Designed miniproteins, single chains, continued (3). Designs and how they scored, part 111

Each design is a single chain, and the fold is of that chain. pLDDT is the mean over its residues in the fold that is shown.

## One batch from the design tools (miniprotein)

Design m11857
Fold by ESMFold2-Fast:
Structure m11857 (fold): chain A 104 residues (1-104)
Amino acid sequence: MERILRLTALLLRLIGIEEDLKLAVKNNDLELAKKALEELKEVIEELLELELSEEERELLIKLFEKMIKELEELIKKTENEELKKILEEAKKLLEEFIEKLKEK
C-alpha cells in the first residue's frame, strides 16, 4: 500500500517537473529549469529505491521515453544555450534510468 502511494506521488512530481521545464523554456527561466533538473534527480533516486513490478517498470520506461521525446522538442524550440544544456542533462538522466530499469 505505501509503495503504491509513494509511486503515485513520484509520478505526480514527474508531471510537475515536465510542466516546469516547459514553462522555463517559454519564459527563458534558467532558475526554474535548474530547480526542475534538481527535482528530477531526486525523483529518479527515489524511484530506484522502490520495489517495482515488471509491469510498473514497463510503464515507467514508456513514460520516460515519452518525456525524452518532449524534451527533444523543447531543446529544438529554445535558443538559450544554458537552457539547452539543462534539458540535455535531463534527457541523459532519463535515458540512464531507462537502462537501469531494463537491467532488472
Scores: mean pLDDT 84

Design m11858
Fold by ESMFold2-Fast:
Structure m11858 (fold): chain A 68 residues (1-68)
Amino acid sequence: SEEEKEELRKKIILRGARKVQDRADAQGLSDAEMAALIRKIDQEVKRGIEAGLSEEEIWKRVDEVVAA
């Protein structure tokens, strides 16, 4: 359902945002760099949900974006 998709999106984005903050704290990312990473995370989550990917596969893609 759309409700389940939105819950999944929020769950993964919150985890991704925490990892972005951890990276910012460790590496000194600017607000603009953090915002760009969060935007990329949101786009990957939306694409993964639309493609019918599992939570695990979507998270893997998000983790790769944060690590890059």
Scores: mean pLDDT 82

Design m11859
Fold by ESMFold2-Fast:
Structure m11859 (fold): chain A 59 residues (1-59)
Amino acid sequence: KVLVRIKDPEALKRSTGLDLKEGEVVEAEELEKRLGLGFSAEQTAELLERNGTAEVIRE
C-alpha cells in the first residue's frame, strides 16, 4: 500500500477536487482515481514527489 504526505494541498485540490491539507497522509491509489492518469499507485506517488506536490512515505 503506497502512502503520500501532502506538501501542496492547493495544487491537489485543483487537480483532484479533494479538500486536503498540508501534512495529511493519503493513499496514492485514491489520488490516482481522482486524477485519472492511468498510472499505478507507485507511479502516481513518484510523479507527485518529483513535482514537489507530495512526499512518498517509505516504511
Scores: mean pLDDT 79

Design m11860
Fold by ESMFold2-Fast:
Structure m11860 (fold): chain A 64 residues (1-64)
Amino acid sequence: SSMEQQLQQLRQQHQQLVQQLGAQLRAGTAKAGSPEARELDPDERQLMQQAGDVQQQIADLEKA
């Protein structure tokens, strides 16, 4: 069904965003030297927002 295809695509997109965010966080931490003391940069915040949006879309489709 189209719904199943949309869910599969969204899950793949979410996984890619999570991996990309993880890579950005690791790179940012390596540059900053301390993860507890730094604020997230705008690119990291944007990736978090995008991942959250996709997760919400998955949840909405699963509830349908």
Scores: mean pLDDT 76

Design m11861
Fold by ESMFold2-Fast:
Structure m11861 (fold): chain A 91 residues (1-91)
Amino acid sequence: VSEEELEKLRRAVEELKSIPGVEIERDGRTYTVTIKGTGEDAKKAVEALEEIAKIPGVEVEKSGGIYTVTVTAEGEDAERLERALREGLEA
């Protein structure tokens, strides 16, 4: 994973967190994203999730109105991706 990819991930998570009606819960390597908003806010949340899905070592799955973001990388790359996700959520 490159520094550019880590920055993109952090920014996408920051954007996602800033959207009204978005709830994010962390459990280890898995982040559950619930979109309660409608209209433009829901659209922005989906777009941010699509950007997150482009990052290597991160998978995004949709199940109804709930999105699951999972770090699938191993070792140092997993630690770097998990850190970027945390930093985005803490911003």
Scores: mean pLDDT 81

Design m11862
Fold by ESMFold2-Fast:
Structure m11862 (fold): chain A 80 residues (1-80)
Amino acid sequence: HMLEKAKELAKEIVEKAREQGLSTEGIADIIANRLFNEYKLDKETIIKIVEEILGPEAAEVVRKRFDEMEKLRKQAEKRK
């Protein structure tokens, strides 16, 4: 049940980040980065989790960031 664990992590990040006063956009970015690096989830799965936890506006932010990251990583960053 990888998705359940990922959702719990996302909820924990939201609670902690709200405590810190972070925006929905910032929280979504943290969730996406953690789920991508630690759980190696597909973009669609991460977007759905963000949508359930933070709503559709946050999910759109994550979708756009993944699209931009893929393009920029290939051009600007070196791959392992």
Scores: mean pLDDT 75

Design m11863
Fold by ESMFold2-Fast:
Structure m11863 (fold): chain A 89 residues (1-89)
Amino acid sequence: LEEEAEKIAKEGEKKIEENKEDKVKAAYIAGYTMGYILGLFADDPDFAAVAERMLREGRARLPSSSDPEAHQAFLDGFEKGYEEGVAKK
């Protein structure tokens, strides 16, 4: 599972621009990896509900985030990862 997560993280890394700040890049990769894994298990209603709640609540908290750029990158990665994980299944 950890080894598979590393491979997913590398795929996410290819999708973000290399000239992004390291923290923004890391946030995107973390979101992509988490979203992708949840997407792979989306046929379980509990996992699908967690993914939808996390994305919705994350977006709602964005205006009050102390680091909006990294927060937005995480949400963008999460959404893209989830969509690709669902499609892979």
Scores: mean pLDDT 75

Design m11864
Fold by ESMFold2-Fast:
Structure m11864 (fold): chain A 62 residues (1-62)
Amino acid sequence: SSAEIRRQALLRAGEELGVGEKVRELLARDPDPSVREIAEATGVPYGTLERAVKRALHELLS
């Protein structure tokens, strides 16, 4: 449940930032990638990605 919520938040953050396809590719290879690993793989700044993930988590839990 918590793992699925995190997965959905990562996917939503990726879509919001225009890197949804790359996030889906990463999740197919690794079920629990760190925000740092996603930032490095996508080229999105860590802080930008972290804020988007936190926003998505808040939205999913509302």
Scores: mean pLDDT 85

Design m11865
Fold by ESMFold2-Fast:
Structure m11865 (fold): chain A 62 residues (1-62)
Amino acid sequence: FKEELEKAKKEDTTKAFVLGVEGSLNRRNNRGPEEENELQIEAGNAAFDKIAAEFEKMVAEK
């Protein structure tokens, strides 16, 4: 689990974001261990920050 999550954070921003959404939904529905859900949410937040930074750069260069 943790290895897959770290790989997604480094190599696949989209997958990391999806895992973050999944972790958030699992927490809301009281599913799975809290630690794993929290790690997924953290990965998703990091992925969102990367997407936001890339989008800001694209807009600034127009």
Scores: mean pLDDT 73

Design m11866
Fold by ESMFold2-Fast:
Structure m11866 (fold): chain A 98 residues (1-98)
Amino acid sequence: DIAKLVERLDEAARRRDVKELEKVIKEILEIDSLTAQQLQDLSDYLEQQASMLLLESGVIRTISSSPEDLELARRLERMAEILRKAAEELRKKAEELA
């Protein structure tokens, strides 16, 4: 069920758990039963999540110079890159089905 994978994705992002995020993304990319519209909607969702993480990272870098906050900013940027790459793969799959 796609809804449960999205819930797991949101929880991984909230916890800043890069390994769980990678695992959930792999499971999403392995689904072969999604329609072109579902793939496009999921791609758009992942791009939106990535943008939010990059905005948060940018704010942290602007207001803080602490090593802990800079490490969090780097983690958010890494998570955003994982999400953007997955969004591109989902979009390509959607185009192949269209």
Scores: mean pLDDT 88

Design m11867
Fold by ESMFold2-Fast:
Structure m11867 (fold): chain A 74 residues (1-74)
Amino acid sequence: SLRDELSALMRQAVDMLQAGASYADVQAQVDAQVAEIAARFGLSPEEAAALRARVHAALDQMYTSQQQVKEEQE
């Protein structure tokens, strides 16, 4: 299902961030995977854009949390 594909995508993105991949690299891979999912499930451009925005927001929160931990270690 679309939900299962998104759950797998988010898990992979989190694993990449934890492995030390740059935020830009993770974001680029996520964008490519979201485009593939959108095409496979026949999403409209509007639905695909909303999906990408949602995934980006989740990644931004995770990345920001990691940066805050680094700042607080001072």
Scores: mean pLDDT 76

Design m11868
Fold by ESMFold2-Fast:
Structure m11868 (fold): chain A 83 residues (1-83)
Amino acid sequence: MQKEVSREVAIDILLVAAEISKSRGDTLGAGNSLYGVGVLYYDLGKYEKAIKYLTEALELFKKSGSPKIPTVEEELEKVKKAL
């Protein structure tokens, strides 16, 4: 029987997407996927995992020169405050 689509299922999909992006050298795509993972872990109250993945996404965005850097920094501060 099919259960409801959860944030946990979305995390699994995004982690696979991040691995594919990394294997293709798509630094921006990998950053986008890991940012999504971090946000979903924050929604689940898993703040330590959220910090881990948001930090990795931030590093990838800095490498790619992404305009998302300020957004990720703000989300990371928000998660750290929730600890």
Scores: mean pLDDT 81

Design m11869
Fold by ESMFold2-Fast:
Structure m11869 (fold): chain A 69 residues (1-69)
Amino acid sequence: SQQRQEEAAQLQQLAQQAQQAADQLQAELDAKVAKGSLSDAEVAARQQQIQTLQDLARRLREQHQQLLG
């Protein structure tokens, strides 16, 4: 159905947005680490935020696959 295709497209867009957010945070983390601007604890906290967004993107991709069959 067209509605199912629209829902699938929305899940794909949300997964892409979560992945892009993770990629941007990773780039910012890498830049700040290179400049020595962060403590080990701050690096770990940012890595956890990135992992959370990657896990969200993965779950949204799994939901997208289930919706399509």
Scores: mean pLDDT 88

Design m11870
Fold by ESMFold2-Fast:
Order: structure tokens, then C-alpha cells, then sequence
Structure m11870 (fold): chain A 80 residues (1-80)
């Protein structure tokens, strides 16, 4: 259930857009779709740039959020 995964991702990442990106990446990984995966990564990077500008995160903090979002996505892909 994608809706349940989105709720769990939002609870774990603390942000609805990051949660959406995690679910999209998980779907791409589960479907072995390299094009969808690349598009989902670009969307995640765009989200992180917006968050960096909004919250004043350092490059290290942005990299950590990127890694955490991918960890959640990889975990979810194993369940799909």
C-alpha cells in the first residue's frame, strides 16, 4: 500500500516532499526502471536545494538528508 509507505516515510524523514521522493525512488528501484530512477533522483535533489535555501542547511546536512532519504527508499523497495 503506497499510502501507508508515504505516511511511514513522512514520519521517518519529517517532511512530506522528501517522503514523496522516497516512495518514488522505491517504486523505480522495485520496477528496475533506470529512467524513472534518474528522474526521481533529480526530483530529490531539487527538493534538497529548496530545503537548503529555506532552512540554511550546510552541504554536509544536505548530503546526510540525501543519504537518509535513499536509505528509506531502499528499505521500501525491498517490501514492494
Amino acid sequence: DLSQLALEANQRLGDGRLAGNAVSIAQALASNDSEMYEQSLKALKSTLEVMKDRYGYSDEEVEELFKRTLEVAEEFAKKL
Scores: mean pLDDT 84

Design m11871
Fold by ESMFold2-Fast:
Structure m11871 (fold): chain A 80 residues (1-80)
Amino acid sequence: SRAEVLEEVKLELRLVGIHTELEIIARQLAEKDPELAAEAREEAARVAADIARLPDLSLEEKRALLERWEARLEAIKKRA
């Protein structure tokens, strides 16, 4: 349905947003906390790989994936 297509697009855009935010965190921490910056870069690479897998996932799997990535992003942000 059109509603499901819109939900999928919004989920995909949020995952892209998480990737961008992890890259920003990595750049901001590069000198202050190089270890956490490296971890944020590794997480950015992992979310990029998951974004590449989206065409192979169901809507339910995409929802679960977004929930996991929002939790992982918040864990990094709390340590920054």
Scores: mean pLDDT 89

Design m11872
Fold by ESMFold2-Fast:
Structure m11872 (fold): chain A 95 residues (1-95)
Amino acid sequence: MTRYISPEAIRKFIAELLGISEEELKALPVNKQIGLILRLIGDAIEDVLNDPSKEPEFEALVKVINAYLSNTPLDLDEVRELSPEIAERLEEAEK
């Protein structure tokens, strides 16, 4: 059975990655949210350039960000195949 992470849990996870509260993220204008997300992507690209073994984790992060921006549920099993660590954090955010 496919397990989906809710848009609410995805938002909580993104807020945690940004080091802000979920409420603060909700209050931010869309252009500022995009700016913070672009910074996250930039940091993740630098990590992959320094350590290519982190490419699957980067791909998992891109899937999470895409689900967040499109406000769609995320297939947890697809994320787990790329990064078990990110999948575990998403499951924790669902609680």
Scores: mean pLDDT 81

Design m11873
Fold by ESMFold2-Fast:
Structure m11873 (fold): chain A 74 residues (1-74)
Amino acid sequence: MSLEEQEREALRIYTRGADRALAAVAAGDLATAEQILEEMRRRLEEVVPESLRAGVEAAVAGLRQQVADAAKAA
């Protein structure tokens, strides 16, 4: 798989995971949102090369903070 294909696949995993996690926390299901974030993190670790790992980890951490902030607002 090329670097561009790995970046594109990582973006798909992140975008779909983010949408599902934010929908779950909006529905009041923080446990499901956290499970989705953990599954997404594991999938991303399998598909991204080491050169993209730091960026992916930062993006997942940012999304995890958004989920936590949304849960506090409820």
Scores: mean pLDDT 80

Design m11874
Fold by ESMFold2-Fast:
Structure m11874 (fold): chain A 81 residues (1-81)
Amino acid sequence: STPEQGIEAAVQALLKAANDPAVTPEQLAALLREEAALTPDEEARRLLLEAADAVEAGDWETAAELVRRAIRAALAALEAQ
């Protein structure tokens, strides 16, 4: 069973960035956009792109919520199959 591998990588990158001052918002936003490109679910992809924009704006709370919503959307798409 697969939650999207790209979404899991994005969540891991976000959690790692929260504990690593060497990771810039720009680097994390780039990673989120890369994972969005690998995500087949349109809603999850859109939410990951919005999360990348939130990270660049320094809004970590919004970014975290958008990533969680992306995971929920990807899981719902898998359940519908």
Scores: mean pLDDT 75

Design m11875
Fold by ESMFold2-Fast:
Structure m11875 (fold): chain A 75 residues (1-75)
Amino acid sequence: EEERLRKEQRELWERGLKPVLELAKKSKSPQAKRMLELHEQTEKEVEELLAQGKYEEAEQVRERGLEQLVRLASE
């Protein structure tokens, strides 16, 4: 059950985030660049936590990163 929820969460994260990142890549604005940097930073932190076996912390970081990215996109 948890494994399925994690997969669905990952798919929603990528699916919901992809259109925003695509627009950011095309705009080339300073704001768009910050959004892309935030996404990369979040991915790196998630990878480090997964390497340490901290799966729940990795999910928390992913969620917070998405929340911050959406907030930036809304500005």
Scores: mean pLDDT 72

Design m11876
Fold by ESMFold2-Fast:
Structure m11876 (fold): chain A 96 residues (1-96)
Amino acid sequence: SAVEAAVRRILELEREGKEKVGDRTDRAFHEAVLKEMLAEVARLVGELAGRPAEGEALAQRFLAVRSPAELRAVQAEFAARFGEVAEQLEAVADAL
């Protein structure tokens, strides 16, 4: 299913993020990796929801955040717009 394919891709992104971070402890590097991962997730979820333009707009906003407060604001908007899709992905991930 499209949802199962999306879950597999998100798990791949998480693995890539962990490999990129490795044993690094510096917050700035972790935040940079997190932003890139969240941007890719926003694009993927937007495509799955049939709203790729909204997904891309959120991806660009994640990449542009410059503070923890801005990151939280974009995450909140992502949850408000795509929460149902995110919950569906989480349920499928739990079944894998």
Scores: mean pLDDT 77

Design m11877
Fold by ESMFold2-Fast:
Structure m11877 (fold): chain A 66 residues (1-66)
Amino acid sequence: SALDIQRIADETRAAFARSPEEGLRVAQELADRLAKEGTPEQAEVYRGVRKQIELALRDRAARLAA
């Protein structure tokens, strides 16, 4: 079956909402899966989701450092 990138993105966001640690773990597992069986289009869509997660973590770290 083709990867359901929207469902996977939603799962990643849900995990991140519960715990940034869990969100990063899920994001890394998805990156590994995309490397093995994803299309370039799916990888590009997920790159956007991953970027949003990274920016949220960077913002959180900056606020905690202030």
Scores: mean pLDDT 68

Design m11878
Fold by ESMFold2-Fast:
Structure m11878 (fold): chain A 98 residues (1-98)
Amino acid sequence: STLSKLEEIAEVLKNGCDVNALYKLLKLNPQPGEEFQGYSLENGVLSLGFTHSTVHLQVTDSGLLVTVKDTEANVLTQYLIPKNKIDKFLNDLKNACS
């Protein structure tokens, strides 16, 4: 199912993750005092909460859509992880959350 990749990502996140490794993987710049606050998987969207931002992951026909929002829900950036790079992203995530 299209949700199976988001469920795999969520399973990796539950083990605890290095915030700096997550920021690098998501192409974000870490800020002083930044913490990973948790995640939720609802209505086909995996949301990752950080102190100053929220990252939304959605599966599309073209790949994994990454949307970064500020604390007021303004979109800061959006990019696509192409379909053929999702498995590499999942493996990199497992290394960040080990």
Scores: mean pLDDT 81

Design m11879
Fold by ESMFold2-Fast:
Structure m11879 (fold): chain A 74 residues (1-74)
Amino acid sequence: MSKEEYEELLRIAEEAARRGQIASVEAARKMVEELYRLSQSKSKHPGSSMPVSLVAEIAAEIIKIGLSQKDLVT
């Protein structure tokens, strides 16, 4: 994935924290880091079920909105 895409996800995480979800920032950063590792693993294992770009976009939206939607966290 692009370096800009990585930074974009971090911005979304910080914005979530500004909405009163401080824990979301740390969770988002770890998720973005995992997605980056998947990019490396994909080169070694050509078993792609879903594109990393799509996963990153969905993950960012879930972090930003999903936490307050139906799956409420304690």
Scores: mean pLDDT 54

Design m11880
Fold by ESMFold2-Fast:
Structure m11880 (fold): chain A 69 residues (1-69)
Amino acid sequence: SALGEKLAKMSTEEAKKLLIETFKVPEELRETVLRLPSVEDALLYMYLKGYIDLETAQAIGKALREKLE
């Protein structure tokens, strides 16, 4: 996905911030997302909280893994 490719090119902190903005995570949960150690952990947390569907989270995670070769 285009979002997944963009996130894969960013730092972990920048990618988490973009996820928060893209999926409109409420202010109170932003600190929790930002303190998570990886973008994949942030995706899982957002999926569990209902801000992102499983297919979208998996597509972004795949793009992140593909960047690692």
Scores: mean pLDDT 79

Design m11881
Fold by ESMFold2-Fast:
Structure m11881 (fold): chain A 66 residues (1-66)
Amino acid sequence: KKEVKESYLGMAKARAEERQKEIDELVEQLRKENPSITKEQADEIRSKLAEQVRNDELEEAEKAYK
């Protein structure tokens, strides 16, 4: 069952990486629409979203073991 767990964790990582591209595009669009958002603030938003996505994907992977 370790191989199965490793497979789910690998899929979660791949999905998190794919969604990180979407986060980058979203943050870039947000900056274009709101020029008052500084690069530092945009980087902070990106980091928080990436962490949330990673945690969400890991939780879904764990649920998949059921």
Scores: mean pLDDT 72

Design m11882
Fold by ESMFold2-Fast:
Formats: sequence, structure tokens, C-alpha cells
Structure m11882 (fold): chain A 65 residues (1-65)
Amino acid sequence: SAVPFHLEDLTEEQREYLKEFLKKNKNLFPSREEIEELAKKLGVSEGEVTVALGYLRYEEFQKNR
């Protein structure tokens, strides 16, 4: 199914927060507890956090190739 959520739907501050989280934790995928904490801090759903983190990781992976 098509997901209507895009990284552009996040604020610059929300994107920066997620990028810093990925840099500090070096996890391929965060735990469910970490996703829940991120969702609460950013004021978005856990699903939106999961999609945004996946998109940010793929974006950085493509740039570093």
C-alpha cells in the first residue's frame, strides 16, 4: 500500500532530532521502546517515526555510495 507520509511532513527540527538519534545509537533499526519515546518527543505516531527513520537511513545510504 502507498504510504502518504513524506519526510517533508516533518519540521527541520524533527528531522535533525531523528538524524542525531541515528548517529548516536548506530542501530540498523531502533527498538519499539525507542520508537515510542521518539514518537512522544516529536508529537507524531510510532508509524510515522518508523517510516521517517527508514527514509532518512536510505537517503544517507544513497548519498554515501
Scores: mean pLDDT 72

Design m11883
Fold by ESMFold2-Fast:
Structure m11883 (fold): chain A 69 residues (1-69)
Amino acid sequence: MSELEKKVLDYLLSLPPGTRVTVEELAERLGISPEEARKAVDELVKRGFVTKEVDADGREVYRPAPEVL
């Protein structure tokens, strides 16, 4: 993974279980652009480290994966 992808994943794993974040929140918290944050989380979703969901307001939100059923 790139250094940016590792930072995004490490941040997500540091949050309380069940926490979901938007691309904009990731960008603000990590001091990167929203475009960089989106690119990084999309790569993490492709790799199976993060899941992408849609919240009640229709926003794309992200959280660590995998979920155990």
Scores: mean pLDDT 77

Design m11884
Fold by ESMFold2-Fast:
Structure m11884 (fold): chain A 92 residues (1-92)
Amino acid sequence: MELIKELQELLSQLSEEEQRAILGYFASMLASGLKTKEEQQELHQYMDEAFEEDPKKAIEKVAEKAKELGVSEEEIKEAVEEAIELAKERLA
């Protein structure tokens, strides 16, 4: 997804703390599309693990996990667009 690449490039210009904050916001948006508390918790746990392993790929991995859990492609796209706007605001 082209939008995920744009978001990753913007995040690479931010501190690790800002990257973590934006990733957390992104995961929370995606979790709102999930049916159960268990799936929401699984997504947040996966996000923490993905960020610790590879911050640069965390957005991509979290988006893939959300899709596996049943979040729609449209919801993922909307969450990525919101995260891009937040990242741009932090860089300004």
Scores: mean pLDDT 81

Design m11885
Fold by ESMFold2-Fast:
Structure m11885 (fold): chain A 101 residues (1-101)
Amino acid sequence: DNKLKTLANEAIAAAKSGKYDEAKQLALSILNSSSAKKFADQIGEVVDILAENDQLDAVIELAKAAIEKGITLNSKKAAAFLLGTQNPEAASLAIALLYGD
Protein backbone atom coordinates (compact mmCIF):
# COMPACT_ATOMS: atom_id res chain seq x y z
CA ASP A 1 0.00 0.00 0.00
CA ASN A 2 1.43 3.38 -1.10
CA LYS A 3 -0.07 5.06 2.01
CA LEU A 4 1.74 2.65 4.39
CA LYS A 5 5.04 3.22 2.52
CA THR A 6 4.57 6.99 3.04
CA LEU A 7 3.78 6.46 6.76
CA ALA A 8 6.89 4.25 7.17
CA ASN A 9 9.10 6.95 5.61
CA GLU A 10 7.45 9.62 7.82
CA ALA A 11 7.99 7.48 10.96
CA ILE A 12 11.73 7.10 10.19
CA ALA A 13 12.04 10.85 9.42
CA ALA A 14 10.23 11.74 12.69
CA ALA A 15 12.55 9.45 14.71
CA LYS A 16 15.67 10.93 13.05
CA SER A 17 14.47 14.50 13.76
CA GLY A 18 13.82 13.84 17.50
CA LYS A 19 10.01 13.68 17.20
CA TYR A 20 9.92 10.43 19.16
CA ASP A 21 6.23 10.40 20.13
CA GLU A 22 5.20 11.09 16.49
CA ALA A 23 7.54 8.30 15.30
CA LYS A 24 6.01 5.89 17.87
CA GLN A 25 2.42 6.76 16.86
CA LEU A 26 3.18 6.35 13.13
CA ALA A 27 4.92 2.99 13.74
CA LEU A 28 1.95 1.79 15.85
CA SER A 29 -0.44 2.77 13.01
CA ILE A 30 1.58 0.61 10.59
CA LEU A 31 1.70 -2.32 13.10
CA ASN A 32 -2.13 -2.20 13.29
CA SER A 33 -2.45 -2.68 9.50
CA SER A 34 -2.96 -6.04 7.73
CA SER A 35 0.25 -5.32 5.74
CA ALA A 36 2.44 -4.65 8.83
CA LYS A 37 4.82 -7.59 8.10
CA LYS A 38 5.84 -5.91 4.80
CA PHE A 39 7.15 -2.92 6.83
CA ALA A 40 8.94 -4.87 9.62
CA ASP A 41 12.36 -3.54 8.49
CA GLN A 42 11.18 0.11 8.54
CA ILE A 43 9.50 -0.33 11.95
CA GLY A 44 12.71 -2.01 13.19
CA GLU A 45 14.70 1.04 12.03
CA VAL A 46 12.34 3.36 14.00
CA VAL A 47 12.71 1.18 17.13
CA ASP A 48 16.53 1.14 16.78
CA ILE A 49 16.63 4.97 16.45
CA LEU A 50 14.39 5.32 19.54
CA ALA A 51 16.71 2.96 21.47
CA GLU A 52 19.81 4.97 20.39
CA ASN A 53 18.06 8.03 21.91
CA ASP A 54 17.19 6.31 25.25
CA GLN A 55 13.41 6.27 24.57
CA LEU A 56 12.72 3.24 26.80
CA ASP A 57 8.90 3.57 27.10
CA ALA A 58 8.46 3.96 23.32
CA VAL A 59 10.75 0.97 22.59
CA ILE A 60 8.77 -1.20 25.09
CA GLU A 61 5.40 -0.14 23.61
CA LEU A 62 6.49 -0.86 20.02
CA ALA A 63 8.09 -4.20 20.99
CA LYS A 64 4.85 -5.30 22.74
CA ALA A 65 2.76 -4.27 19.71
CA ALA A 66 5.05 -6.21 17.33
CA ILE A 67 4.87 -9.34 19.55
CA GLU A 68 1.04 -9.09 19.70
CA LYS A 69 0.94 -9.01 15.86
CA GLY A 70 3.51 -11.84 15.47
CA ILE A 71 6.00 -9.53 13.71
CA THR A 72 9.76 -9.99 14.18
CA LEU A 73 11.48 -6.60 13.93
CA ASN A 74 15.06 -7.99 14.19
CA SER A 75 15.98 -4.71 15.96
CA LYS A 76 19.52 -5.53 17.19
CA LYS A 77 20.24 -2.08 18.69
CA ALA A 78 16.90 -2.01 20.52
CA ALA A 79 17.46 -5.56 21.83
CA ALA A 80 20.94 -4.59 23.15
CA PHE A 81 19.47 -1.42 24.74
CA LEU A 82 16.70 -3.39 26.50
CA LEU A 83 19.17 -6.04 27.77
CA GLY A 84 21.22 -3.16 29.26
CA THR A 85 18.25 -2.03 31.41
CA GLN A 86 17.49 -3.34 34.92
CA ASN A 87 13.78 -3.69 33.98
CA PRO A 88 12.79 -7.43 33.95
CA GLU A 89 10.04 -6.84 31.35
CA ALA A 90 12.55 -5.13 29.03
CA ALA A 91 14.89 -8.16 29.11
CA SER A 92 12.03 -10.50 28.06
CA LEU A 93 11.04 -8.14 25.22
CA ALA A 94 14.65 -8.08 23.94
CA ILE A 95 14.53 -11.87 23.40
CA ALA A 96 11.21 -11.56 21.51
CA LEU A 97 12.62 -8.76 19.27
CA LEU A 98 15.42 -11.10 18.11
CA TYR A 99 13.50 -14.41 17.95
CA GLY A 100 9.89 -13.35 17.35
CA ASP A 101 8.07 -15.77 19.69
Scores: mean pLDDT 81

Design m11886
Fold by ESMFold2-Fast:
Structure m11886 (fold): chain A 55 residues (1-55)
Amino acid sequence: SMELKEQTERSAEFALRVSTESSERLEQQGDLELAEQTRQNGEKLTQELLEEGKK
């Protein structure tokens, strides 16, 4: 059974994956500034989700 901590970790992993894929796509399109912002925002969100999962 999924507990809130497990759900939060799964959400964090998903957020990291989506942010990484989006950033890579933006880099391919030449949107380097937006790509870097997307990566940084994804890392920040992932950290916040993991911290919330700690209680």
Scores: mean pLDDT 77

Design m11887
Fold by ESMFold2-Fast:
Structure m11887 (fold): chain A 84 residues (1-84)
Amino acid sequence: MQKQVANLPNQAERDKVLLEQKEDVIKNGEAEIDALLAAGQLTPRDAALGRATIERLKKAKSVDEILAVIAEAAAEAAAARAAE
């Protein structure tokens, strides 16, 4: 995802960066979804998918679980765009 994560020299450092990014994504994601929805730049469908992803991220306890949630969210977003 982020270039900085791919360039880290070892797996433990990548795991630390991903866990730190999880907290930022949750905090900023909720605020961004609300702002974009209020501005009419996000559909209610996309907002619902985003909120569901944030709830799954809150339950994720490992980097593997975080990556699985992100992959599932990306697939759901792609399917939603294809359905439009």
Scores: mean pLDDT 69

Design m11888
Fold by ESMFold2-Fast:
Structure m11888 (fold): chain A 111 residues (1-111)
Amino acid sequence: SKLEEVKKELEEKYRELDAFALELQPEMEELGEKGAKTPLEALEALRREYIARGDLERAYRVADIMAALEVGAEAVAEGKDSAEFLERMRRREEELAAARHAEIDREAAAR
């Protein structure tokens, strides 16, 4: 029962992130045309733009997507899908997201 609750909470969180990623697609395509070579470079440019606008909520969501993409790339490189591996990926994603959130907070405090 607790596993079903955790699974449902994770599915809802990922659904929200997927919906936001779809919302960002036009801006990401525009940044690609302006010279961003990877999706991570386009997302980094969007993160900085949202900080500059004072839209910290969107900046945090962009940081969360960046963390998920980096961990996803690491997972593909390792080719593993065990429960232990999924737990390790989840912790790595949390660490990367927290680091980016801290950077956003520092940049916001400096303005």
Scores: mean pLDDT 72

Design m11889
Fold by ESMFold2-Fast:
Structure m11889 (fold): chain A 77 residues (1-77)
Amino acid sequence: MTPAEDYARYLAGEPSRIKELIEKANRAIDKGDYETAAKYYREVAELFRRAYEQTGDPRAKELAEIYEENAKKAEEM
């Protein structure tokens, strides 16, 4: 499992949720639907931001920043 899936389990009790959002974002990019990809990346970033607020784990903060950056890059396409 990715580190993202481990944090999904902590946040929502299931690692599949973040994995599904990331996969949907990747599929949107493959279709050239960058607005939809940005939306899903922002949802992932918000889930990790919430994890950081609840746990103080710097890895959750780092993952939130990574997915915010991915959303910005998608919006620029």
Scores: mean pLDDT 74

Design m11890
Fold by ESMFold2-Fast:
Structure m11890 (fold): chain A 60 residues (1-60)
Amino acid sequence: MSVSELVQRAVEADEAGDFDTAEEHAIAAVTQVNEAYGGDVESSKKVVRRHYAAKREAAA
């Protein structure tokens, strides 16, 4: 799956309130981007997980 496809699926899941699916696709997207461009995969994953944890808390 391309980065664009992963981003699209993450947005669709986020709009549907499915933050678990959105987080999974967003993590896959940032992993591909960071692996391709030499970024910090672990820091990016931590930011994504923290973002969706906050969204779940706000939705509860």
Scores: mean pLDDT 80

Design m11891
Fold by ESMFold2-Fast:
Structure m11891 (fold): chain A 100 residues (1-100)
Amino acid sequence: MSNPAAKLVQEILKSLGFYHGEVDGVIDEEFKEAIKLFQEFFGLKVDGVVDRETAEALLRATDPSASLEENAARFQAEAGLEVDGVIDDATLAALRAAEV
């Protein structure tokens, strides 16, 4: 299933060198493995699940020179969410690239 938020997460992982597939918004095993590789690199729990710690690390990695709040606001704008810079449940769901 094509998902705009999934595409954004794929673009982040691809820019960091963790994802080598197509930016198509499809959540597959390759996407899950990319999340696990990202988690291993940043010393997080390696379970392929985008929890709050993984979400914050992903957002911080989009622009290390910007604040977490600025990166969250940018992601929210690109994902079509309310832009408040707060990692709320909607922002976490979008970063998970899945309906929860």
Scores: mean pLDDT 75

Design m11892
Fold by ESMFold2-Fast:
Structure m11892 (fold): chain A 58 residues (1-58)
Amino acid sequence: AREEALKRLYEAGKEAALTGKNVDVDALIEEIEKELGVRISREEAEKAVLQGYLDAAA
């Protein structure tokens, strides 16, 4: 549920770092919330994506 949502956001950030593509955080939040039936704040989602990005860039 919630941990899986945050993991998907983290992995999206990681892929963005590896591919050089931008992440549409708002679109990802809507898709994940719809699929998993959870609510994620934009702030939490942005932090998860950023952490994935930074971990892949290190």
Scores: mean pLDDT 79

